# Designed miniproteins, single chains, continued (4): the designs that were tried, part 70

Each design is a single chain, and the fold is of that chain. pLDDT is the mean over its residues in the fold that is shown.

## One batch from the design tools (miniprotein)

Design m14568
Fold by ESMFold2-Fast:
Structure m14568 (fold): chain A 80 residues (1-80)
Amino acid sequence: SEVEELVKKAKELAKKGDELDKKGKYKEAAKLFKEASELYRKAGDLLLERAKSLDDEVDAAMLYISSGVLNLAAETLEKK
């Protein structure tokens, strides 16, 4: 599904960001974490629009949490 493709891309970007963070490339890592954050938010919005059950709504909420965590990580790295 489109939601699964967005989540997969977000996870790949977050992993690449983590690898850059470990190499001390903080600005580049922050950029990838922000991109991953936006994809998680888009996935959450899409899942919420198509929600048929409480479980779908909970899954959307978890995607929004992932988005927020990655945005916070990006802001933290921008201060290094």
Scores: mean pLDDT 87

Design m14569
Fold by ESMFold2-Fast:
Order: structure tokens, then sequence, then C-alpha cells
Structure m14569 (fold): chain A 58 residues (1-58)
């Protein structure tokens, strides 16, 4: 669904940021405003996807 598509996009951004040497704090600075623009359910889905993506890459 739309929330899953948004989560996928944000996860891809987070993975690319890690690959370019970005810190977790830098990723959080980018992700936090984007997550705040989503409804609670979509924000939770996206946050979980980002966390899982970072766990695989770090």
Amino acid sequence: GLCDDIASILSSIAENMVKTGASQEEIEKVAKPLLSSLDTACASTAATAISNSLSKTG
C-alpha cells in the first residue's frame, strides 16, 4: 500500500546515506521531519523499515 511504498523509499534513502558515510544522527535528522509529515500508522511502518534497513547495513 502507500505506507509500504513510503517505507520502502525511506529505507532506500537511509541505506544510501549509510553507504555514503552518514551517521545514524544524520539519518535521523532527515527521517524525523518526513516521519512527522505522515499519519501515525504510516510513520510507525516507515520508522520500523528504516530501523530494519540500518540493522542490515551496520
Scores: mean pLDDT 77

Design m14570
Fold by ESMFold2-Fast:
Structure m14570 (fold): chain A 60 residues (1-60)
Amino acid sequence: SMVEDAERNIENAKKALEEGDYAAAIAAASHAVRLAEQAGDKELKEEGEKLLREAIEGAR
């Protein structure tokens, strides 16, 4: 489902952030935000947006 796909991308983004792979984290978090929005899951969207912000800051 889109929710399960969003959750997988959230976990992928978290792992990429832990590994310092900001490019992978941005890609996974961006995908999670899109999937969560399509699913109407506001909590997952907010979590994805937080991870995306963290990844962008880490890449600077």
Scores: mean pLDDT 87

Design m14571
Fold by ESMFold2-Fast:
Structure m14571 (fold): chain A 88 residues (1-88)
Amino acid sequence: MPEWLTEEQAEEVAKILREAAEKARSLGDTEFADYLEKLAEFVEKHRVPRGVLLLALSTLYVAAKSQGREDVAKILEEARDRVAEIAG
């Protein structure tokens, strides 16, 4: 059975994702920042299973690493770890 985020957890997760998006923008990245903002909006409007959210963040991390964007990859890894703590 998927573990669904509660409304309170979804609000905290959305905040983490928006903070990560702002950090990415501060490094001149718009692509990953836009994805993080869209993911935050989706989490606030819909019930999201924890595993699906962590998979989405891991996918973005791999994409950033493959593009040589180490600073962005670090932001994504930190966001994923913070999200994992809230839902655990």
Scores: mean pLDDT 81

Design m14572
Fold by ESMFold2-Fast:
Structure m14572 (fold): chain A 97 residues (1-97)
Amino acid sequence: MEKAAELFEKAAELFEKAAELSTGPVRDYLRIAAEAFRKAAEAVKEGNLRQASVYLTAAYIAIAGARISPTPLTPEAQKLVDEAIKYAKEAAEILEK
């Protein structure tokens, strides 16, 4: 459980870095994803898995918003987003066990 929270925090940091490399609506969506993953990590630390699930849903909706934006992510920002998604998936798998 502690490892899952740490992985969500790492995902949040990577989304925040990707947002710094981005502009316009994509930046806003990436920042929303970062905040949602931070809140998910806090909820996991408190044992509130239902609340964590709500924040994870919000994070993935924000990620979808960034991807359908007419302004594409830079290659560096895309790499950070892909790494963040891998950490988020690993964290979710830990919570399912």
Scores: mean pLDDT 84

Design m14573
Fold by ESMFold2-Fast:
Structure m14573 (fold): chain A 63 residues (1-63)
Amino acid sequence: GPVIARAVRDVPAEDAEDLALRAGDVVELLAEDPRQPERVLARSLKTGAEGWVPRSALEVLSG
């Protein structure tokens, strides 16, 4: 099933491929890159936008 996580802090988008989040925003985790374990690809459930976010900014809720 989908892996769902919540942002624990505000996250700015620094590059076009990044996903900006506010604390409390809920995302679906789409992909993990073992070569870049500090980042995950996520989709915002609020906006539908996709992008990379710091793994440290997320708490997993279900998956």
Scores: mean pLDDT 84

Design m14574
Fold by ESMFold2-Fast:
Structure m14574 (fold): chain A 64 residues (1-64)
Amino acid sequence: TAEEIEALLREAERALREGDLERAEALVQKASQLIADNKLEADVGVRLRERAAALRAELARAKE
């Protein structure tokens, strides 16, 4: 569900803030897979995909 995906993205943001890059990456990957596997409302799908993309960008920067 959208709520499950939002919870995963929230946990990923928390893990990223704590410096747990491996956990954050796994959570973002799981959220992205759920977004792909579920037929979300267009606006909800766009918002969740944008949040996942932003987190992936932050993870890439944190790994530098």
Scores: mean pLDDT 79

Design m14575
Fold by ESMFold2-Fast:
Structure m14575 (fold): chain A 79 residues (1-79)
Amino acid sequence: SSALLQRAIALAQEAIRALEAGDAERAVELFTKAGKYASAVDLEAAKLLGEAVRAAEAGDLETAIRLAQEAIKRLQAKL
């Protein structure tokens, strides 16, 4: 559904902003929520968001942002 797509995109974008602000804990929470919404519409986008969670937890902010941006691009293509 477009509502689930829009919610997943918004949460993933908010997670990237949290990472850029230095709030990795908030970003992990938001990526996890984004992944739950994404899993209902695109399993590959959900997988990318799960990988972004792992990268953020490991302190690899560059990888987390890149994976999240890839997931957002996939979800936006379905709108």
Scores: mean pLDDT 90

Design m14576
Fold by ESMFold2-Fast:
Structure m14576 (fold): chain A 59 residues (1-59)
Amino acid sequence: SSEIESMRLHSEEQLLEFARKGAETIKASEEELRAFLESLGFSEEVIDEVLELVRKAKE
């Protein structure tokens, strides 16, 4: 992949890791977070994974 494509994939992984570690401090609703991630062009699968991590961290 190009450098740009590599950076995009890396940002997805970093986002998932950030969500896992920082999800407890996220005050946004799942619907609000979903809409935001969709606006950034993340795939539905990645968005669902982020939301699952947020749910787990909120327990």
Scores: mean pLDDT 65

Design m14577
Fold by ESMFold2-Fast:
Structure m14577 (fold): chain A 70 residues (1-70)
Amino acid sequence: LRAEAEELAARADALLPQLSDEDRRRVAEIVAETARRVAAAEDEEERLRLLLEGLRRALAAAEEALAAQA
């Protein structure tokens, strides 16, 4: 789980330089919401699951933004 989270974060970071400022802000909002949900969780397993879910959403948003650039 932790290694998977690191891999997803690395993939998202690689896409960030290719995004517009507006798209970066959208990704940042997903990351901030994920961080708040993770901070509210008391169980370590739940924190990792929330982190993975948030990272997958952030990566998907970054990929969608990149695909929309024509």
Scores: mean pLDDT 77

Design m14578
Fold by ESMFold2-Fast:
Structure m14578 (fold): chain A 83 residues (1-83)
Amino acid sequence: SEALELAQKALEIAKKAKTDEQAIEAARLAGDAASRAKTLEEAQLALEAGLEALKAAKNVEAVTAAIGAALAAIGTIFELELK
């Protein structure tokens, strides 16, 4: 699925991230994955990617982007649980 592909890419970038710019890119992809997630597995992987981006984030911009992605994934998990 597109959500899984985006979340996997986000997770790979986040784990290898050495800069805030890379953490922001991982967060952006994780947020996109969260918005496209149709299953709990897809949404959970997007959350993992967002949290991994947060671990790599050092400046306020990167931290804010990663938190935003994680919150988007949490929101999607709640939406899917209410179906």
Scores: mean pLDDT 87

Design m14580
Fold by ESMFold2-Fast:
Structure m14580 (fold): chain A 113 residues (1-113)
Amino acid sequence: DEALDLARLGLVYASQKKYEEAIKLFEEAIAIDPNNALAWNALGYAYYLQKKYEKAVEYYEKAIELDPKKNLAYAYANLGLAYKELGKDELAEKYFKIALEIDPENELARENL
């Protein structure tokens, strides 16, 4: 799966703090499969690590829109963290609570509630 392979390569670049290269790979993955919620979440996280929190919110919201069964607890936790960085504490708490409703063991949401 080319889209999945590109997303995996992007995560390797992100782990090396090569965020611009990671973003390009995630954008290529999304161009191949625009319904890839994992790639949208990864793109959001790359922007989050660059402190581009408004863009991170946009891409995390796209990831959760593509997850109608709410299986991506980490995407909700990431959205909460981005809202917290933007000073929107009530929205952050809301999304951390949603993440814990999906996965009660989500460490990021637990640490921020």
Scores: mean pLDDT 86

Design m14581
Fold by ESMFold2-Fast:
Structure m14581 (fold): chain A 65 residues (1-65)
Amino acid sequence: SAEVQAVVQDALARAGVSQSDLANVLHGLVDGASPAEKAFLQALIDQGLWDKRAEIAQQAAALLA
């Protein structure tokens, strides 16, 4: 949804990555050890969005498709 898309963009911006870098952040999440993954996950925690992480990840994947 547009609302979740805006949240994903905000979370990525706070993690120091642009929307165009979203593929790299998601790839890092799969690989489990990258600084980009840790920054993205920390941004979700800081925004209080940790309980919605699966939905946010699905929407981030949809934005890349």
Scores: mean pLDDT 58

Design m14582
Fold by ESMFold2-Fast:
Structure m14582 (fold): chain A 66 residues (1-66)
Amino acid sequence: DELQSRVAQIASEGVDLFETKPEEEAKKAVYEKAMELGKELGLSEEESKKLADAVFESARTQVAIS
């Protein structure tokens, strides 16, 4: 549940970034936050990348639905 809460937080921050910044800058910011979370959790580089991709898609989907 902690992982889901942290992922949701980054995705929510990503939505704000997509609203205030160009998509490419928002994507980079979300990716960096997710990669940092992965490192904090002790995930491998591949696992951190998958987490970053998932968080980015979550944020993008939230923007598209709203």
Scores: mean pLDDT 74

Design m14583
Fold by ESMFold2-Fast:
Parts: structure tokens; sequence; C-alpha cells
Structure m14583 (fold): chain A 70 residues (1-70)
């Protein structure tokens, strides 16, 4: 039981690290979009949106794992 709880929390932490990684990437592409021409900004905005959605997915998965560990 304690070992199962520990593994769920470790998996939750891994998902939190992935969420942070993708949010950092989204921030970087968003910053580049602000500095770019309108034509170049369109592709960068799409990438930013994609990474935000991916990061949010990992945040939700981490929360579910933490709930299961209770």
Amino acid sequence: EEEKKKKLLEEAKKNEELAKKYMDLAGEYGRQADASSPEEARELISRTAGYVLLAMKYVVESKELKRLAE
C-alpha cells in the first residue's frame, strides 16, 4: 500500500516535470511570435497553443495520480 502510494506520487512528479517543460517551450515560442513578422508569427502561435494544450494534459494527469495516492 505504501509502495503503491509512493509510485503514484513519483509518476505524478514526472507528469509535473513534463508539464513544466512544455509550458516553458510554449513561453519561448510565444516570445518569438511577439518578435516575429505576422507571417512567421502564425506558425509560432500554433506551436505555442499546441504546447499549452499538452502541458495542461500533463497537469490533469498529475492531479489524477495524486488523488489516487490519497
Scores: mean pLDDT 84

Design m14584
Fold by ESMFold2-Fast:
Structure m14584 (fold): chain A 60 residues (1-60)
Amino acid sequence: SLAALQALAQAKRESMAESRKIALDLAQKYLSPEEVTKLSEELDRAEKAIDAEEQRKIAE
């Protein structure tokens, strides 16, 4: 069902957000500010791309 696919997509987004938080917390302790910014940008881009693709598959 559509609702089940949306629930699965939401669970994946939550898992990715948690992983991102852990990665950024570690990066802030061990990497330069430039590296942290780059990592944050790459993670945000990847998360948005996955979310957009999942929404596209559900809607279209």
Scores: mean pLDDT 77

Design m14585
Fold by ESMFold2-Fast:
Structure m14585 (fold): chain A 66 residues (1-66)
Amino acid sequence: GLDYRALVEELARKGAEIAKSKGWEAAKEFVEREAQRLVDEGVLTPAQAKLLARAALGLAEIILKK
């Protein structure tokens, strides 16, 4: 089954790294593209993908403040 928590943590970590090197807008684009890819692959619904992106970006912001 899909490990949603691990997926949020992975995208948050990668998003935080992108934000440090390329800025927050690039991090948002990355996370949103990855979430959309999971919809296109039939892994997530569009609603689940939006929740995933929001959770990952929220966690990435917390990582960046540390």
Scores: mean pLDDT 85

Design m14586
Fold by ESMFold2-Fast:
Structure m14586 (fold): chain A 55 residues (1-55)
Amino acid sequence: SPETERRIRELRERVVRLAEEGQRAWEAGLPPEVVDALTREMERLLEEIRRLEEE
């Protein structure tokens, strides 16, 4: 549906932003826990995208 397609696009855009934040955090030498937290949030969003695509 158009609503599902929009939601998936929004979630994918959020994943890209989190990936960019994670890269910046890693380059800035922030604690591993910060990068790990961002990675876990990305994994959560990717799982939501997967479920929506199975719909």
Scores: mean pLDDT 85

Design m14587
Fold by ESMFold2-Fast:
Structure m14587 (fold): chain A 100 residues (1-100)
Amino acid sequence: MEQLKEEARILAKNFLELSKELSKDIQDKIEAFVEEFLKLLDSGNPTVAEIEELKERLLELTKLASKEAVERNDIMLLYRITIDSSGMLFVLDRLRKLVE
């Protein structure tokens, strides 16, 4: 479990770093998401509802960021968005299975 949280923090930092290459409005939304995601990881008792809300926000942010990468013809940015977001979704799904 600690290893999963450590991996999640690395993925969140990577997502935050790539957000610097995106437009300011998307960057601000990713920064807000990462702050809440890290807060959830530090929480002793996250609820299923909190986890599902973050999953929905991550999917929307992934869609917005991917759209911008496609419009810019930046395939490497698109791949980085896909990998980091998929990793964080995996972590959220595993955390959901650990809550009662």
Scores: mean pLDDT 84

Design m14588
Fold by ESMFold2-Fast:
Structure m14588 (fold): chain A 93 residues (1-93)
Amino acid sequence: SSSLQQRIQQYRQRLQQNPDDYRAYLRLGSSLLQLGQYQQAIDYMQRSLSLNPDDYQAYLVLGRAYDQLGQTDLAQQYYDRALSLDPSMTAAR
């Protein structure tokens, strides 16, 4: 959607000013996942996790991206990791 594209541009602009903003990488990756840009979402999530390795939300995005790419075993590993960091999270959201 146009609003999703606007969010992507806003987060990219934020990252140009602060390349260590793991939250902006997370939001950008989540938005790219919604657009079906799975490899870009994975790349940004890996960067986010390099800055904040215990972010269960980044692992959920990785799980969803790999699931959409048909990598179901790898997706399950990332979902399990997300659950281990936030046991209240029972489903990918």
Scores: mean pLDDT 83

Design m14589
Fold by ESMFold2-Fast:
Structure m14589 (fold): chain A 87 residues (1-87)
Amino acid sequence: ADAAGQGEVAARAALGQARQAYKLAKEGIETGDKNLIDAAQKLLKLARDNLEEGKKYAGLSPRAAELVKRAEEEIKKAEKAIKEAEK
């Protein structure tokens, strides 16, 4: 079904964006490059938007539900890393 597929795509996008945000935040901490922290914050916002879209379909697709839970965990990791990068 198209709706379930859209939820899976959104949740997978959120997962990928959250992981990239975490990576950029960690690199920003190590290098002191504030541009990396800004990029991480922008990716985190996109990850949150895609997570909300994915959540709409979590009840319709077990795969979407699994991806949503994993994306939520990775978003929390990225949020913590960005907070640690803020001085």
Scores: mean pLDDT 84

Design m14590
Fold by ESMFold2-Fast:
Structure m14590 (fold): chain A 82 residues (1-82)
Amino acid sequence: SLKERLKERFPDMSDEEIEAYIKELNERRAEAQRLDDLIQKVKNGEITLEEAIEEAKKWAEEQGRPDVGERMIEALKRYVES
């Protein structure tokens, strides 16, 4: 399991610290996956950048994480402007 792998790699970490890290890692993974999905849809012409920004904002609001929404919006803009 991921918990066992992390405990093996970081033996000095408490089980509580490992569980907190796994939660954070899962949240970051969900954010990254959603962002990548939106980038691919814009790249494929399925949605506009403006629509992707609105979808990112809506998703982040549903997660109760408006800070994540702002970060995703900046990443989407950076991708298109590069």
Scores: mean pLDDT 79

Design m14591
Fold by ESMFold2-Fast:
Order: sequence, then C-alpha cells, then structure tokens
Structure m14591 (fold): chain A 72 residues (1-72)
Amino acid sequence: AMRALAEELARWAMDILERQGHTEASQRARDALDAGNVAEAVRIAVGTILKHGSAEDQAEVMARLEALAAAT
C-alpha cells in the first residue's frame, strides 16, 4: 500500500508540474520513477510544488504526505 500511495503522489505531483510549465522537474521525477526510485520521484516532484506551487497545491501536497505517513 505504501509504495502505491507514494507512486500515486509522485504521478499526481508530476501532472501538476506539467500543467504549471515545470516540464524539466516533471521529466526528472518521471525518470526517477521509471528507474524504480519512487522516493526520489516524490522528492523532486513534491519539493518543486512546495517551492513554486500555489497555496492550494501546497495544501494538497501536505494532505497527501499525511495520508502516506498514516499508511506506514
């Protein structure tokens, strides 16, 4: 369950980054996910949203991180 939630978070965050024009960050996260490094994909995608995303996107990231923590 935890890996599936982390992959879901990474994919959601990558979609947000692509919509906001952060294509390079989205591509780096995708490359990490394709390499099987889910933690790195989350770090890149979530980190970029927390620095450059809207207040709504930042709040959604925090909610998803809380759900991931609760699944552990």
Scores: mean pLDDT 80

Design m14592
Fold by ESMFold2-Fast:
Structure m14592 (fold): chain A 69 residues (1-69)
Amino acid sequence: DLVPELIAQLSSPDPAVRLAAVQQLKSLAPSLSPEEQVKVKEALLGLLTDPDPAVRQAALEALEELDKL
């Protein structure tokens, strides 16, 4: 399943992979089940302290988008 795979990619050692996973999860946000929304929000909160500033910014934007749902 795509959502669990994308959540796993948020833990990738490659910041480009983490960034892409955040962007994909953000795009899928309106299609997520309530349970998936909770798991994605929890994972994205962890990325707010990511060493890569682009990943941190993308996680913040994704959390803002999920908050609208």
Scores: mean pLDDT 83

Design m14593
Fold by ESMFold2-Fast:
Structure m14593 (fold): chain A 81 residues (1-81)
Amino acid sequence: SFEEALERVMARASPEQRAALRAAWAAYRAHRGSLSPEQQAQADELLERMALAVYLGAETGRDMSDTLAAAWARLQALLAA
């Protein structure tokens, strides 16, 4: 499942990255039922982007913090609208 995949990614993430992914998943679940199909697709893509940024950072040693922060900011804006 996506949740199981997130837990595996978070096991190797920094505390800050783990907190960001947990906050994003919690916010998404809280607002999922109120989203349009278009907003739902966008939220799904942003969550995948956040998970991928954390995964690639762990695998490659590349600083993905800006990518993670940008995706999180966009998801927060989407869920607030």
Scores: mean pLDDT 81

Design m14594
Fold by ESMFold2-Fast:
Order: C-alpha cells, then structure tokens, then sequence
Structure m14594 (fold): chain A 129 residues (1-129)
C-alpha cells in the first residue's frame, strides 16, 4: 500500500513538472485514496488545483495538508492557502494565513512580503486619519 501510494505520488510530481495539472490531480487523488494521511499528496493536490484556478478545492486540499502536518510545520501550505484566498478576493483572510505562514517559516519571502504589504496599508490608512 505505501509503495503504491509513493509510486502514484511520484507520477503526480512528474505530471506537475510537465504542467499537466489534470494528470497530476488524478495521480495525487489516487495516492490519497491509498493513503488518506499522505500530507505531501494533499499539499501537491492543492498546488495543482491552484494552478487550474480551482480555488475552493485547492483551499480544502491545503487545509487537509495543514491538519496532517500541524500549523507550525505547514509554512508552504499556509502560504498557498493565503494565495488561494487572495485569488478569491478574500484579502483579509488571506493576510491571516500569510502571517501564520511567516511564523511557521520566516524564510518564506512571499509570505513575509504579503505581511509587509498589509502592515504598510494599515500604516498608510492610520496616517490619513
């Protein structure tokens, strides 16, 4: 079972590298069917869904990856969840997840930049008041 899930996961990664997001999704879903706790498969399923602009499905996949990994270790999943929310126009919610991502992984430049952008907007609005 684990070996078959790993083989499907590797095929999913190959499809993702080729930007064949439909095949990547299929392989990651099959890996998850064999191992529902396969956090890496949930994370990369979210990435493939995000690239296809399936934002709601991507959010659910990233939430599952975060649950399996823990918030403190899920910096990439938290940042990509923020990105999916931002693409849906849920900017305030996105900023909360970018802040969590920056705390979990301070080397995540995208998350740090998004937090700095939010702080700059708050500072600019305060000065207008």
Amino acid sequence: MKKEADELYEKGLEALQKKDYEKAIEYFEKAIELDPEYGRAWYNLGVALLEQKKYEEAIEAFKKAIELRGVDRAGRALANLGKALEEQGKTEEAIEYYRLAAIADPTNQEAMDKVQEALFKEFAEERKR
Scores: mean pLDDT 83

Design m14595
Fold by ESMFold2-Fast:
Structure m14595 (fold): chain A 97 residues (1-97)
Amino acid sequence: SNADSIYQELKAFLEKVRKEAEELLERIEKNKDSMTEQEKIDYEVELGILEIKVAIAKITLERHKDQLTPEQVAELEKMIDEIESILEKARKLIDEA
């Protein structure tokens, strides 16, 4: 009954998180060779916030998995995996700075 609402809300949330992750990665990539200590701290904080948002999405998906279609679950899981890949790339660039 609420499956479509849950799916649409999670999808919208993950689309926003993906955009934020992509924008963060782009900023880190542009600054990787000239990153200050303060910029590194700020990027690590922003990355940590995005990692928490992904964790919230994972918990929400697991709790409502039985209410969603297999196709909806697969789509949301794919979005989560793609965001985690972006965040992992961002983490490596910060660690190499």
Scores: mean pLDDT 90

Design m14596
Fold by ESMFold2-Fast:
Structure m14596 (fold): chain A 104 residues (1-104)
Amino acid sequence: SLEDILNQIKALLQDLVAWLEANPDAPADELLAKVDAYAAQINALLKQGAPQLDPKKLVELQMLLIAMVSEAHILLKQGKVEEAIAEVKRIAEDIIALIDEILA
């Protein structure tokens, strides 16, 4: 169901944030690989849910996911690890809030 897909996306975002906060001393390449791996899984779930989503909400979710990955890449390449983790968390929370609105 769409609810199951969106709840899986929420769980993946929560897992990503928890892992990043637990591993702030990990190499930037490892942090980046983790963000990319979770984003790939979320993208696959969004593609699976796309036929059941309002097109405007799908675009909003996709844009937030792109922003999360882009900000992580920019900040981690600059060695700004704490800022990168905080920004990923902020955008992940925005995605979760949007999912909660869709499911309400």
Scores: mean pLDDT 91

Design m14597
Fold by ESMFold2-Fast:
Structure m14597 (fold): chain A 64 residues (1-64)
Amino acid sequence: SMEEAIEELSKKSERAKETIEKLKKGEITPEEAKEELTKILVEMGYSEEHAKEVAEKLTNYVAK
């Protein structure tokens, strides 16, 4: 599920965990969170296209 994906990403990357927490608290915009998560996922070995797709889905899920 999306929740499990968020937990796993947060365990693998402290920067991703911090970005998601800031988004949940409204400290950053969804657009800022998407950009940062995309960069993190690319650094973790995702292609840019796949990283953008995953970051968008995560951001939209959290911003509900």
Scores: mean pLDDT 83

Design m14598
Fold by ESMFold2-Fast:
Structure m14598 (fold): chain A 94 residues (1-94)
Amino acid sequence: SEVEEKISRLKKLGDEYRKKAIEQVEKETAGLPDEVREEAIRTAEAMIDAFTNLLIKAAKENPDISFEELEKELKRMVENAVKWALTVAELIAR
């Protein structure tokens, strides 16, 4: 079905954004203690996974939502997850 195709594409996109987000958090936290870096990475991963699952649920409940809208929201959520993880890491490292 079209919905199954959207979900498949969304999962693949979520995996790609997760990988890039982890790489960014690792790079941006390189000067912090290892335990703080690991916690920031785990937090970003958990947030991205949660947001991806919520968007999959939205796609199932509302089949009329375009893939383009789902992609836009996923990208926005991932960018916010990275920003939040970096902010909290800086606060913990004080």
Scores: mean pLDDT 87

Design m14599
Fold by ESMFold2-Fast:
Structure m14599 (fold): chain A 62 residues (1-62)
Amino acid sequence: DIGWENLSEEARELAERILEALKNKDAETLKEILRELADSGRGLPEEEVEARIQRLVDEAMA
């Protein structure tokens, strides 16, 4: 089980890391972060999640 305080802190830290990855144009790090978020919050098939992440990363890096 997850503590509410830890959940809020994790979300904030992840948001900061996403921003940093975007700033550095580090597509691989961004993909890892998005994959972890999708895996934790959604019940989508892994292949669908990966394709969606790839699209989002491409758009963000454009």
Scores: mean pLDDT 65

Design m14600
Fold by ESMFold2-Fast:
Structure m14600 (fold): chain A 59 residues (1-59)
Amino acid sequence: KLEEIKKKLDEVSEEIQRAAEELRKHPNDPEVRARLRELTEKHFELVDEYNKLLQELKK
């Protein structure tokens, strides 16, 4: 459902921002870098799903 995916996108975006701030403070932390990468990939997957649902609602 579109609203649920949008909510998940907002949550992941906030987590990405926090991870990015943490990476700025600890640039050599491999765990923070790995987390940021995982969150970014998850964000891309949610965007793809959101776009797919928008396409289904179009016509």
Scores: mean pLDDT 79

Design m14601
Fold by ESMFold2-Fast:
Structure m14601 (fold): chain A 60 residues (1-60)
Amino acid sequence: MSEEELEREVTAALIDMMIALGKKYNDEEAARKALELAEENGLEEEAERARKALEEIKKE
């Protein structure tokens, strides 16, 4: 496995953790930070999940 693949997996896991925390605690900053990190690293699937989480938080 390449170092790039490992870094991508670790970053994706971190983003998913921030999304989970944002949803659990209605923390808009956590969801926004997850989106920023996903976009910065070109993780489109994680970015989409972060956007959905941010929208869910904002609707409440």
Scores: mean pLDDT 79

Design m14602
Fold by ESMFold2-Fast:
Structure m14602 (fold): chain A 62 residues (1-62)
Amino acid sequence: FRVGEEVVAVRDYTARGPNELSLRKGERVRVLGVLGDGRLVVESLATGRRGVVPASVLERVP
């Protein structure tokens, strides 16, 4: 993934830490940052909320 990229949640995700973001399947997010541990900082395009999510719950939009 790259900063500025729009991606989609492939499954529901419930935040598991204080800085994580919950997502619903099909929710579109913008990548704001890439963390070295396989997580991304993202912004929800639906809600405007920001947080950390695992890269494994996201897929690139065609």
Scores: mean pLDDT 78

Design m14603
Fold by ESMFold2-Fast:
Structure m14603 (fold): chain A 86 residues (1-86)
Amino acid sequence: MDLTPLFDFPPSKFKLTLEDIEKNKEVYKKNIKDTLLYAGFSEEVADKAAEIAVKTMEELVKTEDLSFGEIISKALKKAYEYAKSL
């Protein structure tokens, strides 16, 4: 299952910067949380998993040259695995 299509994000070719993540941190966290809630996770689990996803986005931007779509996909996958492990 691919949860990425549930997000209202810019095109996958957009280059994301650390400053973009910092400015829009609450928006990304909310969108990831809403996606996990839609997938059936509890609000507390979704909130914690969304926090992990945002931290993953920040680390990927610092360490790897990835497109916005790839960063979101990897962050969402990590959030989903975290939520599923609880």
Scores: mean pLDDT 72

